Designed miniproteins, single chains, continued (4). Designs and how they scored, part 77

Each design is a single chain, and the fold is of that chain. pLDDT is the mean over its residues in the fold that is shown.

## One batch from the design tools (miniprotein)

Design m14664
Fold by ESMFold2-Fast:
Structure m14664 (fold): chain A 94 residues (1-94)
Amino acid sequence: SAAREEAQLALRDLVLPLLLEALEAEKKGDIDKAVEFARRAVDAALAFLRASPYPEAAYRTALRLLEAAREASKDPRVRAVLDEGIARLRAAYA
């Protein structure tokens, strides 16, 4: 439905820029900044899902975005934050 698609797009618009900032910071060697943006992305996704009228549709989009970022990351600290975020999403919404 249009409302479910709007929820998916809203989550993407919220979370994707934070994940891209994390990956950009990692590429520049600023691992502390990369970890902080990855944590902000996870927290934003969880906050969105708690407030969403369509948590199941938004959950799948959040999971896909975090998994893609985890696969793109080469840093073990950034990957650990994303893995923890993925586990938290699955525990709450799977």
Scores: mean pLDDT 89

Design m14665
Fold by ESMFold2-Fast:
Structure m14665 (fold): chain A 68 residues (1-68)
Amino acid sequence: SMMDAQLAALRERVRAVFDEAIAQGLSTAEVTERLLALLDEAVARGIDPETALAILEEVGREVHAQRA
């Protein structure tokens, strides 16, 4: 569905932010700003804020687990 595609796209974009943060050593402020921009875009496209936040948390946990 179109919503499933939007959720998958958000997950990929969030993953890209975390991967870039690791590669470039981005500050917490820079990461937060980029993630908030993605959250705002997702909500504007009809994704519930709670769903978007859950995706951010899931991807963050996956990235931390892969670094350990």
Scores: mean pLDDT 83

Design m14666
Fold by ESMFold2-Fast:
Structure m14666 (fold): chain A 90 residues (1-90)
Amino acid sequence: LLELSPDAQRLMERATGDRRSRVSASQLFALGERLLGATRAAGGLLRLSDFGQAVAEHVLGDRRRVLSLSQFVELLEAMGREMRRAEELR
């Protein structure tokens, strides 16, 4: 199980309706598919769609085509942080 930061937990809750501090690999793959149009790649990696790559570039400052599950958690943390900033500026 991978541990999520509070920012990643908020993003998961918004995407799935359920907030969890720890997630399985299968739950992370499901989130990647839902949020970023990601597909499973060999070796347990996530291959990002063009949209997912643009999101990674925007929130991390680096465009990534393939993510490990830990790199995807890093992206979820950054996305949750951006979501909080957007809500504060409403």
Scores: mean pLDDT 74

Design m14667
Fold by ESMFold2-Fast:
Structure m14667 (fold): chain A 59 residues (1-59)
Amino acid sequence: EARDFVEKLLAEGKPLDEIRLELRKKFNIDDPIPDYVLERIAESDKPELLVAAIEKAKS
């Protein structure tokens, strides 16, 4: 799930740009994700927020 994936990558010390690229590959997200969105997802218990925000943006 998106949050667990982001949290794992952040724990591994990956930069946000690399996390965005891997989110595109794994979750088929086309647009770049702002840093604050990734930070919010890492702090929240709602991984769906990341996917929903990206899907709404490209709709």
Scores: mean pLDDT 61

Design m14668
Fold by ESMFold2-Fast:
Order: C-alpha cells, then structure tokens, then sequence
Structure m14668 (fold): chain A 65 residues (1-65)
C-alpha cells in the first residue's frame, strides 16, 4: 500500500466515523511533515489519527513511510 492509498483509506474511514474533517487535517499534516522530513510532525499526526480511533489506518500510513 502506498502512502496515498493509506491516506485515502484513513479519510474514508474517518468520514464513516463522523470525524472526516479532523482525519483529513491529520492526514494533510502527516503528508506535509513527511515531505519536509519532519519526524516530530509525522509522530504528532499519527498520534492524532490514533486519538480519533483510526489506529489501524495510522499503522498503515506509518508502514507506507
């Protein structure tokens, strides 16, 4: 799974759970941090996804990095 595929899955699951906007914000933050090489930003965005109940999706995105 690519990071883009994992990101799409995370947003879709977030929408199903009623947290779509916050999930999209965390996904955007993760992708921005990844492009910048910002490990602290990556960790913060992944923790944000886990806090939204998206631990499986966060794990998939971590594996794609």
Amino acid sequence: MSLSEAASDAVEEGEKRGVGEETARQVHALMTAHRAGDQAGIDAALAGLEALGLSDQAAAMRAAI
Scores: mean pLDDT 85

Design m14669
Fold by ESMFold2-Fast:
Structure m14669 (fold): chain A 99 residues (1-99)
Amino acid sequence: SAEIQEVERLEQEALNSTDPDVVRRALERIARLAIESTDPRVVEAALEALERVGEESTDPETRRAAREALMRILREGSTDLRLINRAIGAILRIIGDEL
């Protein structure tokens, strides 16, 4: 899927870029893919990417941005309980890693 390939590219941008604007745009695009996609594989790839960035980034601002992207999915995403539960789980894992 072109969208899964885009998520993988954006995840690498968020993890490896030293430009905070590039990181922010990558995370916003991943969140939009999770909200707008009807393909559950794309949605899961996007949620996994945000979770990894939030857990693995050495930059606290990047981890915060990933958490905010997940919160955006909760506010603007579908009423799909699986998506909601997965996004909440990702946020809790990111917060747990910061403690």
Scores: mean pLDDT 81

Design m14670
Fold by ESMFold2-Fast:
Structure m14670 (fold): chain A 120 residues (1-120)
Amino acid sequence: SKKEKLREIADELIELMENTVKEVQKAIDNKDYEKALKIIQEAIDKFNELRTKFLEASKDLPEELRKQLEDAFNKLIETLREIAEAVLNKDFDKAYENIEKAKQLIEEFRKLVERALEEM
């Protein structure tokens, strides 16, 4: 069903983001900044691969809810880029701030997905 497809892709995106944030924080803690940047880039690439499936799974939702889901998806990618930029600039305080922001955005995305599933 369309509802099952949206749940499956959303769960994959949430797990990807949670694992990415955890592994990036661990890499920064270990001062392995090259590894942190690689993990972020691989996650962004995977999000972009999953974008088409996510948009297709959500296409029959009301327009406002589709826009909110797409905006939340884009915010997840943007915060990963912000973490990468902070690491490149050696602004580790900002990197940790954006990691905490990423955790909040994951919860916001999860709540939007559950709302979308209730509308299906």
Scores: mean pLDDT 88

Design m14671
Fold by ESMFold2-Fast:
Structure m14671 (fold): chain A 70 residues (1-70)
Amino acid sequence: TLSLSELKSKLDEIIEKAKNARTLEELEEVRRQLQDVLRQVDFSNPEQRQLASEKVSEILKIISDKLKSL
């Protein structure tokens, strides 16, 4: 299980990778890394659940927007 601080750091890194992605392969890697982080979230912790929800929404929007432009 990740700490709240470590979860925030990892999700922010994934956001930056998503923003910088230029190929389908890079977007698939971002999606894989997001799934790996989500497996480590303690969803019984309300702070981690809220943080994951907010950051996942941002990441998925970036991925979706980029996929539409490919």
Scores: mean pLDDT 83

Design m14672
Fold by ESMFold2-Fast:
Structure m14672 (fold): chain A 75 residues (1-75)
Amino acid sequence: SSAEILAKIEAMAAEIKEMIANNAPLEEIEAKMRELVAFAQEAVAAGQLSDADIRRADALLREVGEAVRAYKEKV
């Protein structure tokens, strides 16, 4: 379902935020971010997300992307 796909996106985003909080290697954080983006893009392309869930996923990806960018500026 759309909700199950969104929940997986939310879980992946939470993992990236936790990696940032724990000062994980930038390469590992970037790899996880690429996995999240690829998963979300595949879900959208396959029509697996409702319009509302696409907007929520987009907002979450932007938030996490900004956190990764801020982390890069610190290292």
Scores: mean pLDDT 87

Design m14673
Fold by ESMFold2-Fast:
Structure m14673 (fold): chain A 87 residues (1-87)
Amino acid sequence: SAENRARLRALIRRANAAANASTDPETAQLLLQVAVAFQEVLEDPTLETFETAIAHIEALRARAPAAAQPLLDEALGELRRVKEAVE
């Protein structure tokens, strides 16, 4: 839906903004990978692509610094919510 696409695009913008604001190159790169995973879902919004993106972001979250955890938690919550709307 247009609303779900808008929510995913908002998270891409927030992840990119957080990456640009990060002084740590590893954190910036991790946040850019979150944005890429969301972009892949937007380009091919299938159940399989959502499941792949969720697994990828869960792996990124496991190695993310504490400061990045809230954004990744919100990103996972939104992917799971949008996936349920597609199912």
Scores: mean pLDDT 83

Design m14674
Fold by ESMFold2-Fast:
Structure m14674 (fold): chain A 87 residues (1-87)
Amino acid sequence: KEEVEELKQENEGFLATLEYLAKAGDKEGAVELLEDRLKESKEKFPDNKEAHELLEEAIKAAKEGDFEKALELTREALKKEIEYKES
């Protein structure tokens, strides 16, 4: 229970940082942030392949400068991590 709430709080902080970088137009920073998050997700949730795939798609969108798509895909990936922890 506390573990899920802590993850939700961490995910909100991550999304806020990514939104800040998107507003600043910092494509390089957004990509680096997402690549670090994907690595962390693979270490903490190794069997959550759906979340990993969504994060990889978010990285691709960020590299293309499509921050709206990158943010949407990232939100879905983080939602899948919460669902994985709750199951």
Scores: mean pLDDT 82

Design m14675
Fold by ESMFold2-Fast:
Structure m14675 (fold): chain A 75 residues (1-75)
Amino acid sequence: GAEADALAAAGQRGTAAMNRVLSEVEKLVKQLKEEGITDRDEIIKKIAEHFGISEDAAENLLLALERRQAKEKAK
């Protein structure tokens, strides 16, 4: 039984970490839009600079955030 519990706990930790990162990305995107930065490419670049990650990784985070927001709007 311990293997299934360990895999579930690892999955829950990964999901919690991703949700935390996406919440930080969402706050940053809102701040950038309030500063007048609305261009998608510039937002991706700012996310990459803020988190110290590649622009490809930043784009993947933005896509994950957009998917989460679309799911929240589809009630």
Scores: mean pLDDT 74

Design m14676
Fold by ESMFold2-Fast:
Order: sequence, then C-alpha cells, then structure tokens
Structure m14676 (fold): chain A 80 residues (1-80)
Amino acid sequence: SDVERRIHMAELAIKGVEEALRNMREKLSEETLKQVEDKIKAGREKVEEARKSKDEQEAVKKLSEAMFHVAEAMRILFAS
C-alpha cells in the first residue's frame, strides 16, 4: 500500500520530467537532451527494481534512487 503509493508518485514525477523535456526539446543541445533522457531511463529502471523488490525497505531505497535521478534530470533541464 505505502510502497504502491510511492511507486505511483515516482511514475508521476517521471511523467512530469518527460512532459518538460517534450516542451523544451527544440531548445536543447543534443548533449543535454541525451543527459536528460539517460536520467529518465535510470529513474524508470529504479522504479522497476522497486516493483521487483521482496523487501519494503529495499523498495523504498530504490524509489529514493529513482527520485534522485528525477531531481537530476530537472536540474539539467533548468540549467539549460
């Protein structure tokens, strides 16, 4: 229940970054675009690892790592 809520929140955050990237895409350098896409991919991979985790503490750790990648993606986008 708590883990499912956190997964949903992480997915919404990733979707928010994807929407921001879509809106800014034409203004970004190829290098910046790749960096943001790599962070989105890393965030998604951590969400999938959280879903596969047998332990709630491990799932929460993976979701925290996903949110770190989301924050880094937003930082890169904002700096552009």
Scores: mean pLDDT 87

Design m14677
Fold by ESMFold2-Fast:
Structure m14677 (fold): chain A 140 residues (1-140)
Amino acid sequence: GKLSAQKRVEIREEIYTKALEVLRSTEGSLEEIARRLTAELEKLIESEEGQEALRKLAAALLKKSKEELKAILEKMNALDESDPKAALQTLADLLGVDIDVSKLSIEDAYKVLESTGILLRLLTEGREETIGHLESVLGL
């Protein structure tokens, strides 16, 4: 089902604010930062199914080359974010990850989708560019 523009803005603000806090306070390799970010963003997802979906997607991203991650990021930008379950299923299929999106709320699916997008940006563009992107979207 579709998620309203207003609800997408509210959820994105919540996810991006937490991601920005974690990225500003976490040092280490991109892999270590990605693992910490995944653990903290997982706490914002209500269902155990959504939490498991984010863990599986994050693990799959960490196994990809930088070139593969860039291709996935471009494909993600083409997805209809107003249909988060369909978008999430497409990303899961692309990553070879088994996720039953029918078990997720539309809001949890969107939280997983946005969280995966931040992880993908972090692994392709690095910490400082990801921080700049999140600050720009939040109007900081």
Scores: mean pLDDT 88

Design m14678
Fold by ESMFold2-Fast:
Structure m14678 (fold): chain A 105 residues (1-105)
Amino acid sequence: SARERLPELEKRLEDEDVEVRREAALELPRLAAEVGPEAIPLAIKALLDEDEEVRLLAAMGVRGVLYNIGDEGIEPIKEAIEKIENETVRELAELQLNLYLEEKK
């Protein structure tokens, strides 16, 4: 299922229907649990989506994605957050990253 789920979720994040993309963004933490770091590009794609709700859902999911990937996800996600142009989404993603880092203390 992981082999099929990764390309399926990638296609859903590119769907013309915003509700499909919102649902896909919510599934990113669970995908991360199944495929590990291969979920990172999809999380980044959702964080940069044109829809505010997709971006918000992706940003809120950063903590869950990192929890499921583990420490090897910290640097690529941090680098991706620094490249986010939308200030509100970037600040929310930074908050979620910091909450993950606090849990590791």
Scores: mean pLDDT 82

Design m14679
Fold by ESMFold2-Fast:
Order: structure tokens, then C-alpha cells, then sequence
Structure m14679 (fold): chain A 92 residues (1-92)
């Protein structure tokens, strides 16, 4: 329905904003760990970021209409994988 589509688009946008906020919070910490050559701290920050992203995705998924949940879940999973790869590339 149009109402379900609007709800889905709203939750999609809110998830994107939350993801960007998490990146803003973790990026300076990741860069500092990189400057210090602290791989243990980098791995800890990566795991914490992905855990928070997973939690955020699950919270938004519960508010998405059932007709869009599979699409939203696929999107969240894709973003998690992309962000994990981005973190890995920062230490390369």
C-alpha cells in the first residue's frame, strides 16, 4: 500500500542517518588507532561498530511493514558487509 511504502521509505532514510551518525562517531577513533598502529584497538572498534550497526538494523526492521521486511533486511545486510569491507580497507 502507499502508506506501507511511505513507512518503508521513512525507515530507510532513518537507518541511513543512523549509519552516518555511527560512522561519524567511530571514524576519528579508527583513524587514531591507525595512526598509533594499534591493531587490537582497530579490531575492537570494528567489532563494536558492526555490533551497533546490527542492533540499529534490527530495531528499524521491527518497524518496517512486513511486505518490505525482506528487502530491508537484504539492504541492512549489504550495508553491514560494505561497512566491514570499508573498515578493513582503512588498515591496508
Amino acid sequence: SMMDLQTYQQQYDRFQQSRQQLLSQYSPLVLQARRDGNLDLYNQLRDQFLQQLDGTGSSFLSTVPSSYRNDFQSYVTSQRNTMGSMFDSLMS
Scores: mean pLDDT 83

Design m14680
Fold by ESMFold2-Fast:
Structure m14680 (fold): chain A 91 residues (1-91)
Amino acid sequence: SKVEREIGLILRAIGLYLDGSFTPEKGLEILEELAKLYPDDEAVKKALKIAKENPTLEGIIKAAEEILKGSKNPLVLATAKQLKRAAEAAL
């Protein structure tokens, strides 16, 4: 289901944080999958554009912050929170 795929993205971000393997490329992959699951979420669309224009840890953090400010979906917000946490730990 869409919820199961979303939980999978949250767990992936947590796993990348815990094992220290988070990279901007992996963060971008999570954002691309999130955009596929929520094609009508404007905050996710804007976040993906930010990350593509600045494919760095700082760019991924800024993209996650865009989602945290603009999305109303609790699972999307949870994904962005874990993505930001992982990217900040990798700085």
Scores: mean pLDDT 89

Design m14681
Fold by ESMFold2-Fast:
Structure m14681 (fold): chain A 83 residues (1-83)
Amino acid sequence: MSTNITGDMLGESLRESLLELGVPEDVADKVAQAGRDSASRYGTMHGASSAYSTALSLGISPEVAKEAMNRALGRAAERALKQ
């Protein structure tokens, strides 16, 4: 498959999606960092899982966290296809 989602693509997409959903910037940055680091080491799905767990641990509701993950994965895939 010719499409690679990097940790940076996932992290940026997570940050944007969380900010759009009204998550504070400091919380969005922590979630994006967790997703970026995990995705860079273990792949996109591990990145999404780490970001989701971090979001829940920081008090983000499961509904907001799930919506942010869905938006972020779509954005990251689009970024990868355009590169």
Scores: mean pLDDT 80

Design m14682
Fold by ESMFold2-Fast:
Structure m14682 (fold): chain A 66 residues (1-66)
Amino acid sequence: LADTILAVAQAITAAPNASLAEIAAIAGVSVATVKSVVALIKSNSITKYLPALSSASLAAIVAKVA
């Protein structure tokens, strides 16, 4: 789970303008998994898995699903 969350977060930060399908392909997961991970980031529940991410990176990830 932690590795999946990190992979999705890294894919979003590397390609913030990419579609959810492209991010899913980069991270090697399904689009549903990308949406679930972004929902967890929006709730601030996964900061323990992403402690090195800046506020700007987190905001970009949250904006991706909004």
Scores: mean pLDDT 67

Design m14683
Fold by ESMFold2-Fast:
Structure m14683 (fold): chain A 125 residues (1-125)
Amino acid sequence: SLEQQLQAQVGSLVTELQQGLLDLVDLARENRDKPLEELRELLEERAREILEDFEKRLLEQKSKLSPEEAERFLDMVSAAIDDVVAEIKEIIRKTEPPELAELLIEVIDRLQAEIHRIIEQIRNS
């Protein structure tokens, strides 16, 4: 069905984003001994790469869909992203030291906002 096809496409995008966010957490752990400002720059650079990869995949998936299918797809992607980000933030709060958790959540919040901005730009194209 169309719903099953859209769910599969959303699932693929969301799985890649989830992996990117987990890799961001691992990057922070590996670099935790660096000055906070240097760590922030590393995380922001990785977040930009995640954003660029997400945008490319989103555009590729949208190009395969009718306008009506694309609207539904983008709504599903938007909701699924919010769920994954909430799950990752909860993991971070429970597993990371407070200072590292705060930095990671700040970077992830900006990434989430930029992802939503891209979804809306693509919707209006």
Scores: mean pLDDT 89

Design m14684
Fold by ESMFold2-Fast:
Structure m14684 (fold): chain A 77 residues (1-77)
Amino acid sequence: LSPEQREAVKRTLIAGASRVVEAAEAGDDAAAQAAIDETLARVGEILRDAPPEVQERVLRAVRDSLQTVYDYAREQA
């Protein structure tokens, strides 16, 4: 990944995680899932020109991170 792509993915993940936490704390599972899906779509766009193996690895890591954030926020709600 280029430094620019890495920074864009990082910013997208941070923004997505914030939305997931807010939705999860509110008990809005649909909003939390929408935030995860939108974040993954944005990361996919950023990585469009990256090798498929890199896209798959990063998208999986982002999904796993957001799922962990969701699970944690739900436990704290």
Scores: mean pLDDT 84

Design m14685
Fold by ESMFold2-Fast:
Structure m14685 (fold): chain A 57 residues (1-57)
Amino acid sequence: YVVQPGDTLDSIARRELGKRFFDVFDELLAANPELRAHLAATGSIDAIQPGFRLNLP
């Protein structure tokens, strides 16, 4: 999945996986190690950029 302008991790999880972000948090981070590193660096779960390629579990 390619992140679109205005997307959040929760909106992507609800739309693409039919679940809340927190229900798939561990699976999403396991599938996206770069996302884990970004969250550790920025301290924000919503600090995702348009154009980022997200691997869905």
Scores: mean pLDDT 72

Design m14686
Fold by ESMFold2-Fast:
Structure m14686 (fold): chain A 100 residues (1-100)
Amino acid sequence: SIEETIEEILKLLEESKKKILEKLEELKKKKVKPEELKKRAEIELESLEALVTMQIWTLKKEIEDEELAEKAIEEIEKKLEEIKEELKEFTEKKIEELKK
C-alpha cells in the first residue's frame, strides 16, 4: 500500500530525528565546545536531507500515479521541514546551556 509506504518513511524520519537529538544531548553532557556541537548538528542534518532525497527518488520510481507521488512527496518534505526547525531550536538551546 502507498499509504503504508508513506507511514513507514515518516516513521523512519521520526526515529532518525530522535537518534540525532540523543547524539546531540550526549555531546552536550560530554561538554564539547559549542562549535563542535553546531558542526555535528549540521552534519546530522545533511545526512537526514540525503536520506529524504533517496526516499523521494524511490517513491517516484514506485508510484506510477503522478498526483499520489506529489502528495506523498509533499507530506515527506513537510515532515523534514518540521524536523529541521526542531533540530535548530534544540541545537541553539544546547549551545546556550554549554556557554553557561
Scores: mean pLDDT 85

Design m14687
Fold by ESMFold2-Fast:
Order: sequence, then C-alpha cells, then structure tokens
Structure m14687 (fold): chain A 104 residues (1-104)
Amino acid sequence: SKEERIAMIKQSSQTIKDMLEALLPNLSAEMQKKAQEIIKLLDEGIKVVESDPDKAKKIFEEVAEKLLELGKMAIAENLPTIDLFLILTMSSSAIMNIKILDAM
C-alpha cells in the first residue's frame, strides 16, 4: 500500500541519518560538512514524503549524489573499509527510496 511504502521510506531515511550521525566523529572537517548537508536533506525528505512525493524524490536524488561524493572522499582519505561500506550501503538505500517513490 502507499502507506506501507511511505513508512518504509521514513524508516530507511532515519536509519541512514542515524548511521551518518554515528560516523561524524570519525570524519574529517570537510567530510563532516557534507555529512551534515546529507542529514539536513534526509530530515527534509522525511518531512515532505507524504505530502509531496515528487519533492521527496528530488531530495533523495540529491542525498544519493552527496553520499557517492562522501564515498569518494572516504576512499581519498583512506577511511576504514567498514566505514566506506556503510556509506555505499546508505547510497544504495537512498536510490531504493527513489525507486519506491517512482512506483507510487
């Protein structure tokens, strides 16, 4: 149902946010700035997903792009493999949110 899909997107987005917040202390200042931008976008996406799915989709597209940029920074700065894996997993989850919204 539409309600179940919205609930999945909200839960997925909150999980990404929680993972980014947990990683923040381990990130460089430049990576922390990008992570904070992503967290703000996730909050906006969660807020608007029920009332404006088209706007939410645009927000999650930007989240996915910024997470890929964060992943590239993680490679360049030699972050632990587990942290890189988590960032890439978050990117995949944001892409899934886009696909779920496209199917609504």
Scores: mean pLDDT 87

Design m14688
Fold by ESMFold2-Fast:
Structure m14688 (fold): chain A 80 residues (1-80)
Amino acid sequence: PLSKLEQTQAIIGEIKALYEAAVAAGTREAYEAAAKQILDLVRDHGRNVEKLSDEELEAKEKEASAALEEHIEQLEQEQL
């Protein structure tokens, strides 16, 4: 079985791959699609690996969502 650390490293790798693919595509639609998939991965990891409470998971998801939104805005501005 994978350790908690190995599971976390795998999720980080998936997030990085999604981010790189979105940047290569260079469209807002690609950034938004990648952000949704990244948020789903973060949520699943928090629930299934970290065993966070619903309250902790909601707070983490809101934080991650806000950060991704800000990052997408920055990328969009750089592409223009």
Scores: mean pLDDT 73

Design m14689
Fold by ESMFold2-Fast:
Structure m14689 (fold): chain A 74 residues (1-74)
Amino acid sequence: MSLEELLEETLARLEAAKTRFEQRSVILEAFMEAGQQGYSLEEIEELARAIKERFPELASFVDSLLRYLRREME
């Protein structure tokens, strides 16, 4: 799956999510999928930026996951 396809799928799933728990699960799953496919931290940060633009209320959660990934990838 391309990063663009993963982003489009993630945004669609976020729009369909009915609870904040479901939204957070979707984001976590997307970041895990990107990592498993071997995308770089910079590419995962691009995915995160697009999610935050569409869903600014999730920015804090997205940023906490990015901080975790930066520490793990150092």
Scores: mean pLDDT 81

Design m14690
Fold by ESMFold2-Fast:
Structure m14690 (fold): chain A 86 residues (1-86)
Amino acid sequence: AGAEVTVDGNNKEVVEALMEALFLGDVLEVTVDGKETFTVDGRNLDDIAKVLTALSQGKTLTVRVGEVSVRVTAKSGEELRAALRA
């Protein structure tokens, strides 16, 4: 299965959990403020930098993994990790 997770760049706990998933080498599809969509490879520092820049600006990210069957707004790092595991 897969998930679509909304991440608020102002939520430090969720941001830290997302960074952890990226550094573990997960490949994610990310949409910034519903406008720009790109693929993030955790092995590509330029892709990670784009995500970090958007989050540092307080932007909202929509993160997608696999075939989307669950849609959530992550309120904690645990909620983000659980959604990405699905």
Scores: mean pLDDT 77

Design m14691
Fold by ESMFold2-Fast:
Structure m14691 (fold): chain A 114 residues (1-114)
Amino acid sequence: MKERQQQSANLVFASAVRTAAKLLEKAGYLEEAERLREYAETLESGATSTPEQKKKREAGRMVAELSLVTMEPEYLARVLRAIEEGRLNANDVGEIMDAIVRGDEKRVEELLEK
């Protein structure tokens, strides 16, 4: 039962990531959109056998969570790049989401420039 629940959660996150990828593609962020599609496939497969697969899964989950509070392609692209560069972790993304919900654009910019 727990494996089926986890797979269901991964499919929801993968769907959110695929939606974000389509949004980025329409906005001209073609490379970021392609990477998000790869992350969605990693989430759907549940692949965690390598450190690289685990990192891709974690990055995809963080972008999926961010996509629940913003549809701004610029924020999605910048956060994805910062996660891939190791500048943002899950706690940082949580702070960005909280700042977006509060309308604190200055705090969002401070966190994205980290």
Scores: mean pLDDT 78

Design m14692
Fold by ESMFold2-Fast:
Structure m14692 (fold): chain A 60 residues (1-60)
Amino acid sequence: GAGEEALLALGMSRESARNLVAAAREDPALGGQLARQEALDRGFSEEQAERAAALVRASG
């Protein structure tokens, strides 16, 4: 889904991306925060981090 593909675009492995999307299905707010932090830790912009967080939240 869009959340998984957004996480892959950040450089996450398919397994890690799927695990984070699965966590977002249980808690979309937490999933979004984790995706945002992952993007920032990898050196992506605030705008890219917020986009990834929004797509992951929508996937839960």
Scores: mean pLDDT 85

Design m14693
Fold by ESMFold2-Fast:
Structure m14693 (fold): chain A 65 residues (1-65)
Amino acid sequence: SDIDLAILDIAAAVLKTTLKDIEVRLVGNDVEVYYDKETEDTKKAIKLLETAAKNTGMNLKVHKK
């Protein structure tokens, strides 16, 4: 839905602006997250992205650098 896509976009933007070593990519039906360190902020953002991805029928894929 448009609302769920907006949540994904907001979560991705927060990750990109707050955590300099975090990358978020929308690739087809996948939300790909690339991170260096597993911090509290990273965990919270991943949970938000996971929830939004489930609501939009997308898959969350998390990659540690």
Scores: mean pLDDT 70

Design m14694
Fold by ESMFold2-Fast:
Structure m14694 (fold): chain A 84 residues (1-84)
Amino acid sequence: STETTLLGAALFAQNALQAAKAGDIDSAKKTVELAIAYLDGSPPTPELEQVKEYLEKALEALKAGDIDSAKKYLQKARQIALEG
């Protein structure tokens, strides 16, 4: 269900956020990539697309070394996933 998929995305976002806060950028990137793949396996909905957009922005920020922006985007992805 969309609700179960959103809960899964929230868990991935939280795990990636904790890895980023710990300075484990490789684990954070891998977790975000897995989260995006997880959402790609689900039927598209506006909420899932919005969560995916923030996860993609977080991944680009992590690749650029912009950890503060990455944390902000991961927090947004998690918030949308939990509120949907």
Scores: mean pLDDT 86

Design m14695
Fold by ESMFold2-Fast:
Order: sequence, then C-alpha cells, then structure tokens
Structure m14695 (fold): chain A 105 residues (1-105)
Amino acid sequence: VDAIAERILSQVEDVPENVRRFVRELLELLARNGYLTPKLIAYAEREARTYSRFVTYVPRSLLEEVKELAKKHNVVFQLVPVSKETAAKYGIDEEAYRLVVPLTS
C-alpha cells in the first residue's frame, strides 16, 4: 500500500503531511476490505496529476471509519453519492460515495 500511496501522492508537490497520512491509511482500509483495485489506483493517479486532488470511491459500510480517519488527521473532504452503475465499475456492490481531498492545502 505504501508504494501505491507514493505513486498517487508523488504526482503533486508539497502535499501536507496530515493529508499524506490520511491517504495512506484510507488506501490501507480499502485494501483490507478488497476495494483497492488497479482501475481505482489508475483513476486516483490521473486525478492527482491532472487536478491536484485525491479521488476515490468509498462503500457506505466503510464511511464511518473514513470519517474517523479524516477527523484523526484533521483532513476536510467532500463526499458525493454515486450511481449503482459507477459503484459497480469500481467493484462496489453497495451504496457508494466519491471522496475528494485537495492535495495543495
């Protein structure tokens, strides 16, 4: 997971340390639950390179743990509900959310 986190975070200069820790722990949480797919990793790398933001998809069942991680690291994020079709595209078979974190602040 550390190598995956660095692939994403290295796309942006001077990412704040609290955001780096949040992203690493979030990716570890997704990996442990089987949601960290090659498609999701490639998407996150592209979003970081193009828009200087971290973007992932989170199943509803992990949402409270994600909120706790964000609070622990003092990270502000945006959550947007996504369609069942979009969730399925990223291997999620339940209600899902698109999570966005700026990497430049």
Scores: mean pLDDT 84

Design m14696
Fold by ESMFold2-Fast:
Structure m14696 (fold): chain A 80 residues (1-80)
Amino acid sequence: SKTEKKIKELIEFIKKNPEDIEGILKLLEEVAKAAGEEYKETGDEKYLEIYRKILEIARMVYEKAPVEEILKKLEEALKL
C-alpha cells in the first residue's frame, strides 16, 4: 500500500539521518496523510490505527525519545 511504502521510506531515512528531526517530522506527516487517504478509500480501520500510532511517534520525536524506540514503533505500524 501507499502507507506501507511511506513507512518503509521513513524507517530508511531515520537509519541514515537519525538526527534530522525536521526531516523525520516531515516524513511522519506524509505517512499520516497517506494513512488518512487510504482509510477514506478502503474503510479499513487498520489505517486509523496507523494514523494514531504515527501521531504518538511524532510526539515521541518531539520529546527526544531514543531512535531505537521510534524505529520499533514504526516497525509495529508496518505489522498492522
Scores: mean pLDDT 87

